# Ledger of designs, part 10: designed miniproteins, single chains, continued (4)

Each design is a single chain, and the fold is of that chain. pLDDT is the mean over its residues in the fold that is shown.

## One batch from the design tools (miniprotein)

Design m12316
Fold by ESMFold2-Fast:
Structure m12316 (fold): chain A 95 residues (1-95)
Amino acid sequence: REREIEQLRELARVAEEAARDPRLPPEVRASLAGTAEALRAAAEALEAGDERRASILVPAALLSAIGAILDLERSPTPAAREAAERLERLLKELV
């Protein structure tokens, strides 16, 4: 659980960092910012021991992260590919 919370927070941090990258399109940055917020909410629910909230927020945050990765992979920039690689690697660690 502690490891899962830490991994969700790290994924949120990377998404937030990418959301601030001016090399990415505004719509992709907005998607990443939303993903970071969803991941933080999921981590907070797990930390609070709120099983019902976590059962909804964790899957939703992970789906949001997958969507953001797909948007980044469709972008032609090296910065987008780098961000996608980082997010995908962290997501795989969440099983």
Scores: mean pLDDT 83

Design m12317
Fold by ESMFold2-Fast:
Order: structure tokens, then sequence, then C-alpha cells
Structure m12317 (fold): chain A 82 residues (1-82)
């Protein structure tokens, strides 16, 4: 359960979120971040939930430089990812 959710978050980061940030595709970043936020909520991972919420807001503002930095924070708050 927890391990399966962490694996899905890892997949979303690598397959959806990183390519969307690289492409500067705001809608794709928002979609991936929103899904990660929901999964983080299911884990009671409040720090990851907050990081995903900030990423969603940055993408809506078109701030992909700060979105990339926020991705680094998400990776740091998900220790099984890296």
Amino acid sequence: MKEEILAEINRLIKEELIPAIDAQDAEAVVRAAHTIKGLAGSLNANSLLEAAEKLEKLARAGNFTEAAKQLGIINARLPVLN
C-alpha cells in the first residue's frame, strides 16, 4: 500500500512531471502535481503535499525555474525516490 503509492509518485515524477517541466507545459505540470498532492494526502505526508501544492501554483504562474527547484524539494522529501 504505502510502497505502491511511493512507486506511483516516483513514476509520476519521472514519466510525467520532469518531462512537463522540461517542455514548460503548465497544464501537464499542474495535472501531475495535483495527482502527487492527492497521493501525498493519502500517505499523510504533509511536507510532500505542501511541496506539490507549491509546484502546482508555480506552474499556473508560468514560473518553471522555481518549479524545477520545487521538484528538488519534492525529491528530498521522498527519501525512497533517490
Scores: mean pLDDT 78

Design m12318
Fold by ESMFold2-Fast:
Structure m12318 (fold): chain A 80 residues (1-80)
Amino acid sequence: SEEIDEVIEELSKQPLENQKQLLEAALKLAEKFREIQEKKLAEREKTDPEAAKKAREALKRAEPYSEKTKKGLEEKIKEL
């Protein structure tokens, strides 16, 4: 959703420097973003199955980036 995109953009502007709460918030936001995307796909499939298929393919291509980001954030939290 547009709301979560704004939150992700704001988070990316802030340094993830030794602030455990900020890093934990980043992980929660990443999980929330995934949930929102899944809901969006389910709703789109009801209205436009072809568009939903295209969106699923796009998310599948982005999956490696998501895993890399998650591991990076977990490593930063571990260092605190």
Scores: mean pLDDT 67

Design m12319
Fold by ESMFold2-Fast:
Order: sequence, then C-alpha cells, then structure tokens
Structure m12319 (fold): chain A 82 residues (1-82)
Amino acid sequence: LTFEKVSGKGEVKVEKSADGKTYTVSNTGTEPVTVKITAAEPTKLKVTRYKNGKKVSSEEVTLNGSAEYTLEPGEKLVITVL
C-alpha cells in the first residue's frame, strides 16, 4: 500500500507493523487532512477508524486502485491487509 496526502492542512503519520500487514494512519495535527491510499493490485482490507482512542467504525473493503479517507484531528485509521 502507498499513502499520499492529497488535501487539508492536518499532519499525517503512517506506521507499518513489523510483519507488514497492518498500517496505522494518524492525523497528529489540528486541522482535517485527506489521505489517498493506493494498492498495486486488488487488495482486501479491514479499515477501522478510531477517534481519541475509541473505535468509531470498522469495515472490510476491496481496494481496487485507490480510495481517499478524511481524518479529523485525533482520528486514526488501522488498516489490516486480509
């Protein structure tokens, strides 16, 4: 997976687990930010959103190409490759 900041003035931090299966994408800034996530091939992902440490949503998606996610301040996405 590749991650690109496409809009907004928030700060994006991307962390990859040692096994390469989980990515944590955090907005550490004070303003919203939109991140584009791209897969080289169709990839099944579990995307879990947290706000201030609390789980807000979880979904399974097949990423075919790219998808954009907006992160408010204090939000984090935990993305697991299935």
Scores: mean pLDDT 82

Design m12320
Fold by ESMFold2-Fast:
Structure m12320 (fold): chain A 68 residues (1-68)
Amino acid sequence: SIEELKKKSEEAKASLIAFMKANPEYPKEFVIGLVEMETRLLKETLSEEEQKVLEEKTEEIIAEIRAL
């Protein structure tokens, strides 16, 4: 569901940000590349409405990582 997708995206964002803060040796662009790859793979299994939500949430996650 869209609600579960949003919840999972927020949990993933919080976990990734915490990981990046604890492990500053990891390049931001490497982590962003992994996030983009996972998003691309997941999009193939989702409806068009869910794909749009996933893309928006992925952009939010990437922006937060870049802001670190």
Scores: mean pLDDT 84

Design m12321
Fold by ESMFold2-Fast:
Structure m12321 (fold): chain A 90 residues (1-90)
Amino acid sequence: LPEVVVSEEEIELALADADPDGDGRVSRATLDGMVEALEKVGVEVSDAEVAAWDPDGDGYLDRAAARELLRRLLTALGAAMARLGAARAA
C-alpha cells in the first residue's frame, strides 16, 4: 500500500486490544510490545517519545494519549510496509 490512512475504527480496535478492561487506561507494557514489533520492521520509537505519552510516569496512558500513540504506530507500520513494496518495484 503506497499510502496509509488510519481510520478511527482501526484505532478503536487497537485501543480495545491494548485496554481489554475498557477502563480508559492502557498499560505501558502492552504499548512497549507494539513498539518492539515495529522495531523489527525497521521503525523506531524512542524512549523519550514513549515517556512524553506518559507524563505522570505511572505506567498507564489515558485513552486520548493511547489513541494518538496507536495512530502514530499504525501509520508508521503501514509506511514501512509501503516502502518495502516500493523498493521491489524497481
Scores: mean pLDDT 66

Design m12322
Fold by ESMFold2-Fast:
Parts: sequence; structure tokens; C-alpha cells
Structure m12322 (fold): chain A 67 residues (1-67)
Amino acid sequence: SATRRRAILLEAEMGVLEIGIYIGKKIGDEKKVQEYLERYSQLVKEIISLEPSLQPELQQRLQQLQD
């Protein structure tokens, strides 16, 4: 469906932020990591509103990044 394709594209955008968070943590840029986490949380909420079945997976991904 169009909704499912939209959710997949937004999840791809989350992947870019995950890379940014990983790099930020490695170089000790705590401020940038926090900014990326806030954006990531917003994307998680949007995707869940489009495809609620993804909620458990997306919440787990978010928790793993928040350490």
C-alpha cells in the first residue's frame, strides 16, 4: 500500500540518523547525538501513526539508541 511504502521511506531516513548517532557517539559529540535522538523520536511517532504494527520494533530501536 501507499501507506506502507511511506513508512518504509521514513524508516530509511531513520537509518541515516542512526549512522549520525553512531558517529556522534564515537567522536564524543553529545549535543549532536541528542539533536539526532530528538529527530529520531519524532520519526518513530510518525511511522507508528502510519503503520502501528511496527511499534514494538521501532520502540526497541529507539531504546537501544538512548542507552
Scores: mean pLDDT 83

Design m12323
Fold by ESMFold2-Fast:
Structure m12323 (fold): chain A 74 residues (1-74)
Amino acid sequence: MAQQLADQAAQLARQLAQQQGRTDIVDEAAEIARQGALGLYANKQARGRTVTDEDLQRVAEGAVTSALLFAERK
């Protein structure tokens, strides 16, 4: 189910942010990852493809990067 994939991506993003010592972005990174995973799932389903663990890892990594960039803009 799409929600389970979104939860998995959010958990990965939280772990990555915590590993980098950036607790200030944990919630933002998790939300970006959740939305990214939902969008990826919809796209893959429309094309008859499956979301992989590697896809979820990349979504989580991208979410952390995006959250960091938004935090560093100031």
Scores: mean pLDDT 81

Design m12324
Fold by ESMFold2-Fast:
Structure m12324 (fold): chain A 96 residues (1-96)
Amino acid sequence: SARKKRRERRTLRVISYLVENKRYEEAIPVLELAVLNDFNVSQREIAEAIGASPSTVSYIANNYKGKILSKEEAKKLYLELSVEEGVKLLREAVLS
């Protein structure tokens, strides 16, 4: 549907903005939410995931002019970041 396509584009634009700005702590929960929901997430759900207002999400989506990741690129990035976080947690556990 047109609504689903608009949500996908908004979600990918917000993810792309967060990644370009190295805001990975905010990007990871949005990536997880997006991958689990085939990128069909609401502005409110994205806002809750990053700890921001829906108006902030709208501002980012409307004003971001950088490279926008594809769904495939976003899925690959989610896997890569999830593996890096997992390795970090395992290292912390072994050194404790």
Scores: mean pLDDT 82

Design m12325
Fold by ESMFold2-Fast:
Structure m12325 (fold): chain A 65 residues (1-65)
Amino acid sequence: MMERIRAEEAAAMMTMATGLPARVEERGGRYVIVIEVRTKEDYELAEKVAKKLRKLGFEVEVRYV
């Protein structure tokens, strides 16, 4: 299984858990899962899920827009 596919699966899990859209970005040969948030409540929810995914070895970025 390619690392990109694993990151895309994790992004789908994050979208399911938070209700927020997540995508995968390639950065210098690494795959980062990105969630864009607009409210503090969404940020706190996204960070809670992101922390768990980071513990599983995924790279996750929660970004205000």
Scores: mean pLDDT 78

Design m12326
Fold by ESMFold2-Fast:
Structure m12326 (fold): chain A 65 residues (1-65)
Amino acid sequence: MLTGPELRAILGEAYLLSKEQLAKQKTDEDQLLLLRETAQKLAAEYADEIDRHMQRLFDSLGIRL
């Protein structure tokens, strides 16, 4: 399972890579489509891990969800 810092690092890197691809400004419609599909798959795959990390964070702050 991914830790919170590891998840943040992966998301940060994905964000920077997406920015770099957009900055190239080539007509890469296929690349944009692949990025969207990959993002959707990753979001679905890690949804429960994200929820667990958020629950732990809120529990440590005394917030009930």
Scores: mean pLDDT 61

Design m12327
Fold by ESMFold2-Fast:
Formats: sequence, C-alpha cells, structure tokens
Structure m12327 (fold): chain A 82 residues (1-82)
Amino acid sequence: MIITDKEELKRLVEEEVRKLFEETKDASIKEKIEALIEMYNELLARTDPKLYNFLAKEIEKEVKKLDPEVAKIVFKNYKYAP
C-alpha cells in the first residue's frame, strides 16, 4: 500500500535511517552510500509521488544527524529517475 500520510512517512524514515546506520556502523563510506541509495529507492516505491520532495528532505535531515559526509555525497549527486 502506498504511503500518503506525512507523519507516517516521517516515522518510517526515522526508523529506516536509524536501522541502516546501525547495520552499517563498521562499513566503508561507499557501502553506507550504496545502502542508503537502496533504502531511498525502496521508500520511493512505497510513497505517493506527491510526497517525494518531503521524503527526500526527511531522509536528508535524518542522515545529516548521523553522518553529515554521507548526506553531502548522496544529496548533492543522487537524482530522481525522470
């Protein structure tokens, strides 16, 4: 089912980002970035397109709290598929 609620999406993003960085704690920066991109794509598939901008901002916000370098690399270089 597609996520259409901002509060539900925010909660899910917080949980998924926390789990991702916990699982990749000892991983290289490259591996963390690859895992983050995979998570981002999975969340895009589950989210209403009207919320894509909100999703991107929430992921960037949560990633910046845990790893500012990963956030800088991903959100400057990764683009949505057309």
Scores: mean pLDDT 78

Design m12328
Fold by ESMFold2-Fast:
Structure m12328 (fold): chain A 92 residues (1-92)
Amino acid sequence: LEELIRRTAEAGQALVEAVLSGDPAAIRAATAALLAAARELAEATGLEDLFAEVRAAADALLAALDGSQAEVLEAGQKLAAAVQAFLRAVLA
């Protein structure tokens, strides 16, 4: 469980770095890695509803890549918030 939590947190940090870089390819890769890590953690913990929120926020971020930098940053912040809520629930 600790390794899955660590992997999800590291993937979340990598996503923040990718969003700040403004590189759409890096954002897509980081988002895919985050979803893979979060899915494994959700399967281990039974927190599928919170994972669904992370997935929805990730889909919104990927859709925002065709828009403005402000839209990408806003969607990235929402995804980061969803990941933080998910990790808090796992640790509670």
Scores: mean pLDDT 84

Design m12329
Fold by ESMFold2-Fast:
Structure m12329 (fold): chain A 91 residues (1-91)
Amino acid sequence: MSLDQVQALIDKAQAALKEIQADFEKIKDNLTDQQRADIETSLALLQDAIKDAQSLYNNGVIDEKVVIFLQMALITASSTLYLAKQAIKKK
């Protein structure tokens, strides 16, 4: 993987983070306390993953484990929000 590909992944993750946060704010009042906590936890993990990836990128380091963790954190945040949205649509 090139540094350009890592930067593109970081940019994609940052854009997705903003979209998930915007969607979360729109549905927040319709969520249970547990659903809200789960989304907030997944967003915090995604923010940490972006920060770690950006830090290594700034030092010219490509760590495959950090890249995989960023991809997993992004999937987790997206999936957590998706499941919460599906639960709301039932009622």
Scores: mean pLDDT 82

Design m12330
Fold by ESMFold2-Fast:
Formats: structure tokens, sequence, C-alpha cells
Structure m12330 (fold): chain A 117 residues (1-117)
């Protein structure tokens, strides 16, 4: 199916150019820019595209497996966003608190994913 094929292409994508092409096919309106070219930003955009596609896949095929994958990808996206933030802002008290909040939210999504396995 189209969204499942696009998800596979996102997972196999290794370059910003490939991800930008896929982003345009999906409308790209709510996705992060690939301007930096940094591996961490590339991985972030990849996770955002996977989340978008998994939401569409769940809308078409609401299976426990698809819901579990969606929640796992949401948790990974939150974890990576906080790692990027810590690297940019450094080890401030504010960034440490944000990391603890993000960790709790990611754990909640991972718990939801396990409920569907």
Amino acid sequence: MEYEELLKKVEEAKTAEELEKLRKELGGESLSSLDSGEPEILELVKLQLKTYLLKKIVEEKETKENKAKLYETQAETIELLMEIRLKKEGETEESKKAMEEAKKLAEEYRKKAKEYK
C-alpha cells in the first residue's frame, strides 16, 4: 500500500535529499527543515515523517501492531528532540528539567506501545 511503501522509503533513506523528496510528496507543511544537514536533524526529520505516515497507516488500518509502532516512533522523536536541545543549549538547569519531562512523556508513549503488543 502507498503509505506503507513510503514508510519503507523513509526508513531506508540515508540523505537529506531523499527525505526532502519524501517530505514534498507528503505535503511537508508541519515538518522540520533540513537546512543544517547534521545527522541528528536528518534523524529527527526521518522520525517526524515516520510519525506522520504511521498516523495515516493507522487511519487506514487500525491494527494493534500499527498503533504500537506509532507510539514507539513518538517516544523516539521526543527523546531525540531533547538530546538535540541539550547539545545546543548545554547542561543548564532548565535543559535538565526539560529532559526529565521529555523522558516521562517518552515512557508514557512506550507504555502505550506495550499495551498493543
Scores: mean pLDDT 75

Design m12331
Fold by ESMFold2-Fast:
Structure m12331 (fold): chain A 94 residues (1-94)
Amino acid sequence: KLTEILKKLGAEKLAEVLEKNKESRVDQVFAVIEAVLKKMGITELPPELAEELRRIRNKKEVTLEDIDSLIQAAEKAGLPELVETLREIKKILE
């Protein structure tokens, strides 16, 4: 289901690679976030979002609380498309 979000974002080949390689939940979530940012034309991560992503990557685990923190950071950064995608990720992880 995380890979279905990638397909909707036009990243079908990336979705196929992640499914084939059985990539971790953390890697799948990060791939979706990166695809959204690329689609939005974001070339530099807002500091608040970058800090939350670094924290999650360092612990190699993504929880529902982490998704909530990312939603909050994306809202502060003014990235509504990322907020909506993170809410969909949260529904899939619940």
Scores: mean pLDDT 76

Design m12332
Fold by ESMFold2-Fast:
Structure m12332 (fold): chain A 96 residues (1-96)
Amino acid sequence: MTLEDMIEAVEKGLEEAKAGKLSPSAAKQAKAVRVALEIAKEEGLSEKQLQGAYFGAAMAALEGKDEESIREAAIEGAKMSEEELQKRLEELLKQR
């Protein structure tokens, strides 16, 4: 993703949060995605582990955790078994 693409995604989330339609947690979720991507790239995670890292980071960000906690949650998500990860991701993806 380019820097401009990331900025646009964050701005869209902020506009919805400012309108009162979406929780301000949406902006933090965008930050969690960035952190998860950097960790996955540096640690050389597989596709399945990468998805787990996204899930963990997003959950921590929604709870309002700090960057350190988000990073740890991403690592824990990556350690999840393939079956558990797939089930959780499918449920999350269907809901949002």
Scores: mean pLDDT 64

Design m12333
Fold by ESMFold2-Fast:
Structure m12333 (fold): chain A 90 residues (1-90)
Amino acid sequence: AALAEANREITRLLQEAVEAAEKGDYDKVKEAVQRLADFLRTRLGARVEIKEEEVGDEVKITLRATLPAPPGSSYPGPLELEIEITVKKK
C-alpha cells in the first residue's frame, strides 16, 4: 500500500516534469525535479543527487536516489533509483 502510494506520487511528479520538458520550460523542469528530490528525501529517507549535462541543444537532468535498506533486513544493501529527464532548449 505505502509503496504503491509513493509510486503514484513519483509518477505524478515525473509527469509534471515531462510536460514542462515538452514545452521547453527548463525552470519548470528544475522545479519538478527539486520537488521529486524533496519527496524522496523527506518521505523515503533517500539520499538524492541531481546532475545536469548539456548535450547539443538539450539539457539532460539526472536524479539519482539511494534508498536505505529496512532495519534488520536481510536485503544486501541500499536500493538505487535513477531518473533521466531531457529538456530541449528553445
Scores: mean pLDDT 75

Design m12334
Fold by ESMFold2-Fast:
Structure m12334 (fold): chain A 69 residues (1-69)
Amino acid sequence: DPAAKELIKLLESYGLKPEDFGVKDDGVYDEKWKEFVKKVQALYDLKVDGVFDEETKKALIELIEESSK
């Protein structure tokens, strides 16, 4: 699915591995990926629905960039 592939590509672009977040690099958007997305949403006070939308993507990019200082 597109969401899982985009998440994997985004993490890899910053030198991060899906396994470091307890998710698999199998291209399937499963419960583990939803839990990861929900954690990002909670950190940025977004709606915690597990849907990888544009706001969640922006929050994840901000989180990664902040961590990459």
Scores: mean pLDDT 74

Design m12335
Fold by ESMFold2-Fast:
Parts: structure tokens; C-alpha cells; sequence
Structure m12335 (fold): chain A 69 residues (1-69)
């Protein structure tokens, strides 16, 4: 048996199996998916808050530099 072909077939089979399992997972564990979506929304919110902090900090540094002149 060709190892390269066998490895490729196994990888393709795993991807297909993962897709099928994910479909069953979505069907069987809707609440878990809701938790996953909530976690993603919280992540986006934290990223937005971090960007706002960076903007405010940059403005504060510019104001401080201008006062020093």
C-alpha cells in the first residue's frame, strides 16, 4: 500500500468524519453552540474595548507631548 496515498486518504476521511460529527454535534448540543457563539461575542467585545484603550492612550500621549512643547 502506498503510504502517501494512505495518509492522504486518512486525512480526507478524518476531515469528512469531523464534518459529519460536527453536524451531529450541532443537532444534539444546540446549547453548547449557543455558549460558543456567546464566547465569540465576548471575545469581539474585549477586542473592541482593547482598541478603544489604545486610541485613548495614544491621545493621552499626544496631549502630554504637546504640553511638553
Amino acid sequence: MDKIKADGDKKKHRIKQTGTMYKYFLSAAASTEDESKQAKKEGDKKLEEWLKKQEDETKAKLDKAEKAK
Scores: mean pLDDT 62

Design m12336
Fold by ESMFold2-Fast:
Structure m12336 (fold): chain A 120 residues (1-120)
Amino acid sequence: LPLAPEEVRARLEAELRDLAEQLIELIDEAIELKKKLENTEDEKEKKELERKLVVIASTIGILSAAADFLARQAERLGFEELAAQARRLSELAREAAKAIVEGASVDKLEEIRERVRELL
């Protein structure tokens, strides 16, 4: 027997919150790596930190795709506000991944992180 509509909505809302929390954690990790990158003069360490930042950006890209999928599912079920929130999360994830790859400042990453928190 299918779940009641309210139970389905609650499950999708929980999935959205989980994705948003994961994105915040990934941005926090990127901020810490960026701070280490700014404080090191070792070229080998810089290259390894830059490589780790690329891996985080790629992981955020996967999370963006998951948020977009959630948005499409919510839209099909008529949960228009939830679909809009999930699309916004997907857009913020893409913005975060781009900012990380392009070497944006810690302040820019913190700004994106706060915008993600506003969705919760």
Scores: mean pLDDT 89

Design m12337
Fold by ESMFold2-Fast:
Structure m12337 (fold): chain A 72 residues (1-72)
Amino acid sequence: AKPVLSAAEKEEIAAKLERELAELEAYLAENPEADRAAILAGLERAEETLRSFGLDDLAERVRAFKRELEAA
């Protein structure tokens, strides 16, 4: 069975994810030479982790961010 998270824990994870994605976007804007393949691999692991907790909406948010990064 997937781990069961409280509503408060889910909200905290969602807020943390949005902050981390915003920070990553800022980092990429300042560092155009950044290793995008390594960043995409990290985002893929984050998506898998979120899905393992049943946080499918947050996993889709990470997937959308990956698609935006790949399209750039």
Scores: mean pLDDT 79

Design m12338
Fold by ESMFold2-Fast:
Structure m12338 (fold): chain A 95 residues (1-95)
Amino acid sequence: MSKIEKWVSKLVEDAKNYIKQGTEEGKKKAIELVKLLLSKVFIYFRFENKITPKEFQELEEIAKEAVEAINKGDYETAISKLDEFYKKVKEIIEK
């Protein structure tokens, strides 16, 4: 597993743990982590010339849906979207 993949995996699990707390502070922390994930993953893959505009748009849409689910208290959907985000990141790494 690459260093970036390990980092993304850890942040996704941290975000899920904050969501599972069911607190307002946990929701805020989870949203901050989702935004950090999207930003850093984009910068990393752009620098490595591994990401297309289409792939970035897909990651941005998944992150947006995760944030919306967190805000609504739909934790099952939020966790599912975080898993989808991680899966897409792995697909980009495997290019």
Scores: mean pLDDT 81

Design m12339
Fold by ESMFold2-Fast:
Structure m12339 (fold): chain A 112 residues (1-112)
Amino acid sequence: SSSELAEKIIELAKKYLTTPVAEAPPLVAFIVDGLDEAAISFLKSLLSTKKEQVILDYFTELFQRLAEAVARGDEAEVARLVAEIKEEVKKFLSEEEAEKVIATLEKLLAER
């Protein structure tokens, strides 16, 4: 269900954006330079055999990178990752569910 996937993505956003970065997994940012195109291409290639876990793992990596960018005060990277997350949720969720995820993301970032 699109609704169930949206709820799981929201839970990931809350987990990674509300916990201290010092408790987060190690930075994968150095390995993930250019990941946006590669990860999106990989994810699109799997759409015919929809794997919810692959989608959730992708969003986990995006939220981890976002948390690290926020911790560094890298406003340009934060803006880029937020834009990527907004576009990616629209690809996997209905318009209504995507809007709920986006609203939650914006709220979590504003409360930090």
Scores: mean pLDDT 68

Design m12340
Fold by ESMFold2-Fast:
Structure m12340 (fold): chain A 99 residues (1-99)
Amino acid sequence: SNSLIQQAQQYVQQGNYRNAMQLLVQSSNSSDDDPDGQQYYITAQALMGLGQYQSAVNTIDQAIKDGVPMDSQMYRLRSQAYDQIGDFDRSRRDQQRAQ
């Protein structure tokens, strides 16, 4: 639910990525609509904080497949994940799209 997503965002801001992931899994199981991709974005941020860079990329790719419109924040986050993986060409492409 949106309330679980907001609580997960607070955990991400605190650096408590494990608790954030627990709430995000619960939100996913509730089958709530995520038209703005907030759940995907916060999930990708939590995965970045855990050093799970490929999983962060996969989460953003899933958001695109699910019809979530990509904004500058999503492109920047995926660019950062690609940079950490060493995929510099895709990182640069996403950085340009974030502008």
Scores: mean pLDDT 84

Design m12341
Fold by ESMFold2-Fast:
Structure m12341 (fold): chain A 99 residues (1-99)
Amino acid sequence: APTPLQLERDVLAAFVEIVLALVKKDLERTEYTPEQKKKLEELISHLERAAQALDEGNFDEAIEHLKRAQKIAEELGLTDVSNILKQLIERAEELKKKA
């Protein structure tokens, strides 16, 4: 059976995957400049790497990618995404302390 820490890590990874899906859907629906699209692709890449790092139990790598994703979301004016990512970073840091 999974440990409580593994379950909470899986929940955090699921939330990262939800944010990733929302960003990908926004990219399909919204006209962005080529420069903004490049930044959105970087955001997507960091979210994918954060989710993978969480699945591997690597909180340090996950936190680093989530922080980079949050900064890119802020630069793109995606305020709601940026705020969600800040909460996910805080949660990842809490789980790292328990690991």
Scores: mean pLDDT 86

Design m12342
Fold by ESMFold2-Fast:
Structure m12342 (fold): chain A 71 residues (1-71)
Amino acid sequence: DKAKKELEQLILTKEAEELLRGFEAAMKVAEEKAGGTPEEVQKAALEVFEKENKAGERNVKNLREELLKKL
């Protein structure tokens, strides 16, 4: 059913958008902390990411690992 596939894709897109917003917020905090140590930047960014994604923890692990690679 085409309608079922479209709904599943829409749900996945919405979930991805929420995860991406958390990632973007974390990266913004990393930029604001750029004058600190790498450990301080990483800790601050992860705290923001975890706070933003608390309610929708599906696939969070993969995006968290991608965030760590960019720090």
Scores: mean pLDDT 65

Design m12343
Fold by ESMFold2-Fast:
Structure m12343 (fold): chain A 70 residues (1-70)
Amino acid sequence: VEKLVEKALKGFKVDASSNPSAFETLVDIAKDVVEKYGLDNAPPHMVFIEVSREDAITKKYVLDKFKVNF
């Protein structure tokens, strides 16, 4: 799951180690994606789709910490 999040962030040229707390938040969201679709069938962009479905505070926190907007 962590490798899926790292790959997704690398697509935005973001180092996963730049903010460990926000990385852990994305890993928790990615676990739900992996549980629903399976690891091999969960494309990296689905992690960001699930972030967009989170409450406004969680979404803003993650996007602001990594400076991404998808």
Scores: mean pLDDT 64

Design m12344
Fold by ESMFold2-Fast:
Structure m12344 (fold): chain A 76 residues (1-76)
Amino acid sequence: SRRERQERLRQQARELLEQAAKAGRLKQDLVIQAANALIEGNQKKAKELLKQADQMGELMQQLLEEAKRLREEYDR
């Protein structure tokens, strides 16, 4: 039914929001690791970790946008 489809889309949106929150936490952890690498004098490692942090931030934004798209889909 349409209601069951809307409920499934709503659940998928919630799961995407949880994945986005996890990506945000991973970004924060990578930034902390990069700071530690800089303290150790490993600038190359720090740069790579910051690149990974940026990728996690991009993933978070993509997941948030997909969740928004699904919400717009089941609200109509």
Scores: mean pLDDT 87

Design m12345
Fold by ESMFold2-Fast:
Structure m12345 (fold): chain A 94 residues (1-94)
Amino acid sequence: MGQLRGPAQTEEEKREALRDAIEGLLVSGEILRPVDPELAEQIERLAREGLKALEEGDYETAQEHIRRGLEVLLRGQERLDPSLRGAPVELELP
């Protein structure tokens, strides 16, 4: 039971919130990868750029990359409709 609280915790809390959002984008990219690998790669790239900006303390740039990743994710949801037609699970080796 050392310190109570300090102003530094406010910045750490903001950083953790941004990191959590980026992790959400990475998970979403993995979920989309089997149906749209190109879109998944785009989301992962934006998430990685967001992490880099966050590590540099550039919260504005990190937030911008997160926003773009969410836009790409929304576009991916619209593309999931075609993916329902094209999932051939064919392992036919007689």
Scores: mean pLDDT 69

Design m12346
Fold by ESMFold2-Fast:
Structure m12346 (fold): chain A 83 residues (1-83)
Amino acid sequence: SEELNKLIDEIHKELDEVKEKMKTLSVEEARKLYDEFSTWLTNKKNFAKSNFNTTDYTKFGFLILSYHGELYVLLRQLEKKAA
């Protein structure tokens, strides 16, 4: 749906901004930002579950899992560089 596409675009924009910020921060600050983003994504997932049909929510769920995974990989790479 159009509402789903707008939500996906919002999340993708936020993901890109968070990734760029994480690269400029200390590992401790990047970890905090990752946790804050994870909480924000959970709120968006809860919104989607309540407001979208099963098909749209399933599509959203796969994209959220992918986006969260990308951020987790970046966090792990930053931690390895700091160790």
Scores: mean pLDDT 85

Design m12347
Fold by ESMFold2-Fast:
Structure m12347 (fold): chain A 107 residues (1-107)
Amino acid sequence: SVEEILEKLLELLSTLSPEVQEVFREGAIEILELAIEAQEKGASVEEVRSLVHVKLAELAERLMALARSPEERAKAVAALQTLADLLEAVVDDPEKLREVLERLKKA
């Protein structure tokens, strides 16, 4: 479920250093906000999915550069994969996209 994926993401996120965690949260929030705005602008699900994939790749590069050790890079990769799964689960549902955005902002 979306809730299970979100809980797993938040757990993984808590294992990252504060700096990596902050960049991850900011990046995830930006991706969700862009996905919501694209949907409101009338973008197709495939266009939103494409945008999400590009933004995830950009976030991945930032996190890999910021991570202090191979172990932290591995944890960041696991968190990114979980974020990708979460975004795919909600990309066609504007209400769930907004729900996930609010949950990440409050976490």
Scores: mean pLDDT 88

Design m12348
Fold by ESMFold2-Fast:
Structure m12348 (fold): chain A 94 residues (1-94)
Amino acid sequence: ALSRGQQMTRGIYISQTNRPDIINSMTGDDINTFNQIIDDTLQDGFRNNWSIEDTTQRAYDITSNILGDDMGRISGQMIRDTMSYSNRSRQQMQ
């Protein structure tokens, strides 16, 4: 059984990806691993001033090697959505 925090994270991922078939198959350890990959990749992208495309590709490469191709594609979508939101917020503040 998942913790309440893991269930909440799963719900967020389902909402962001529209892939309940894949997300519902994830173990608690898979969710923790995926969260770490996303956080690390976003930090590296911002620190190194990578493009959305480069950061998305990096997330895909890491995630697909550890969690498989479907999760790799999902990681790329989540990076793209997160960075696109951040860029829109910056444009509104400028």
Scores: mean pLDDT 73

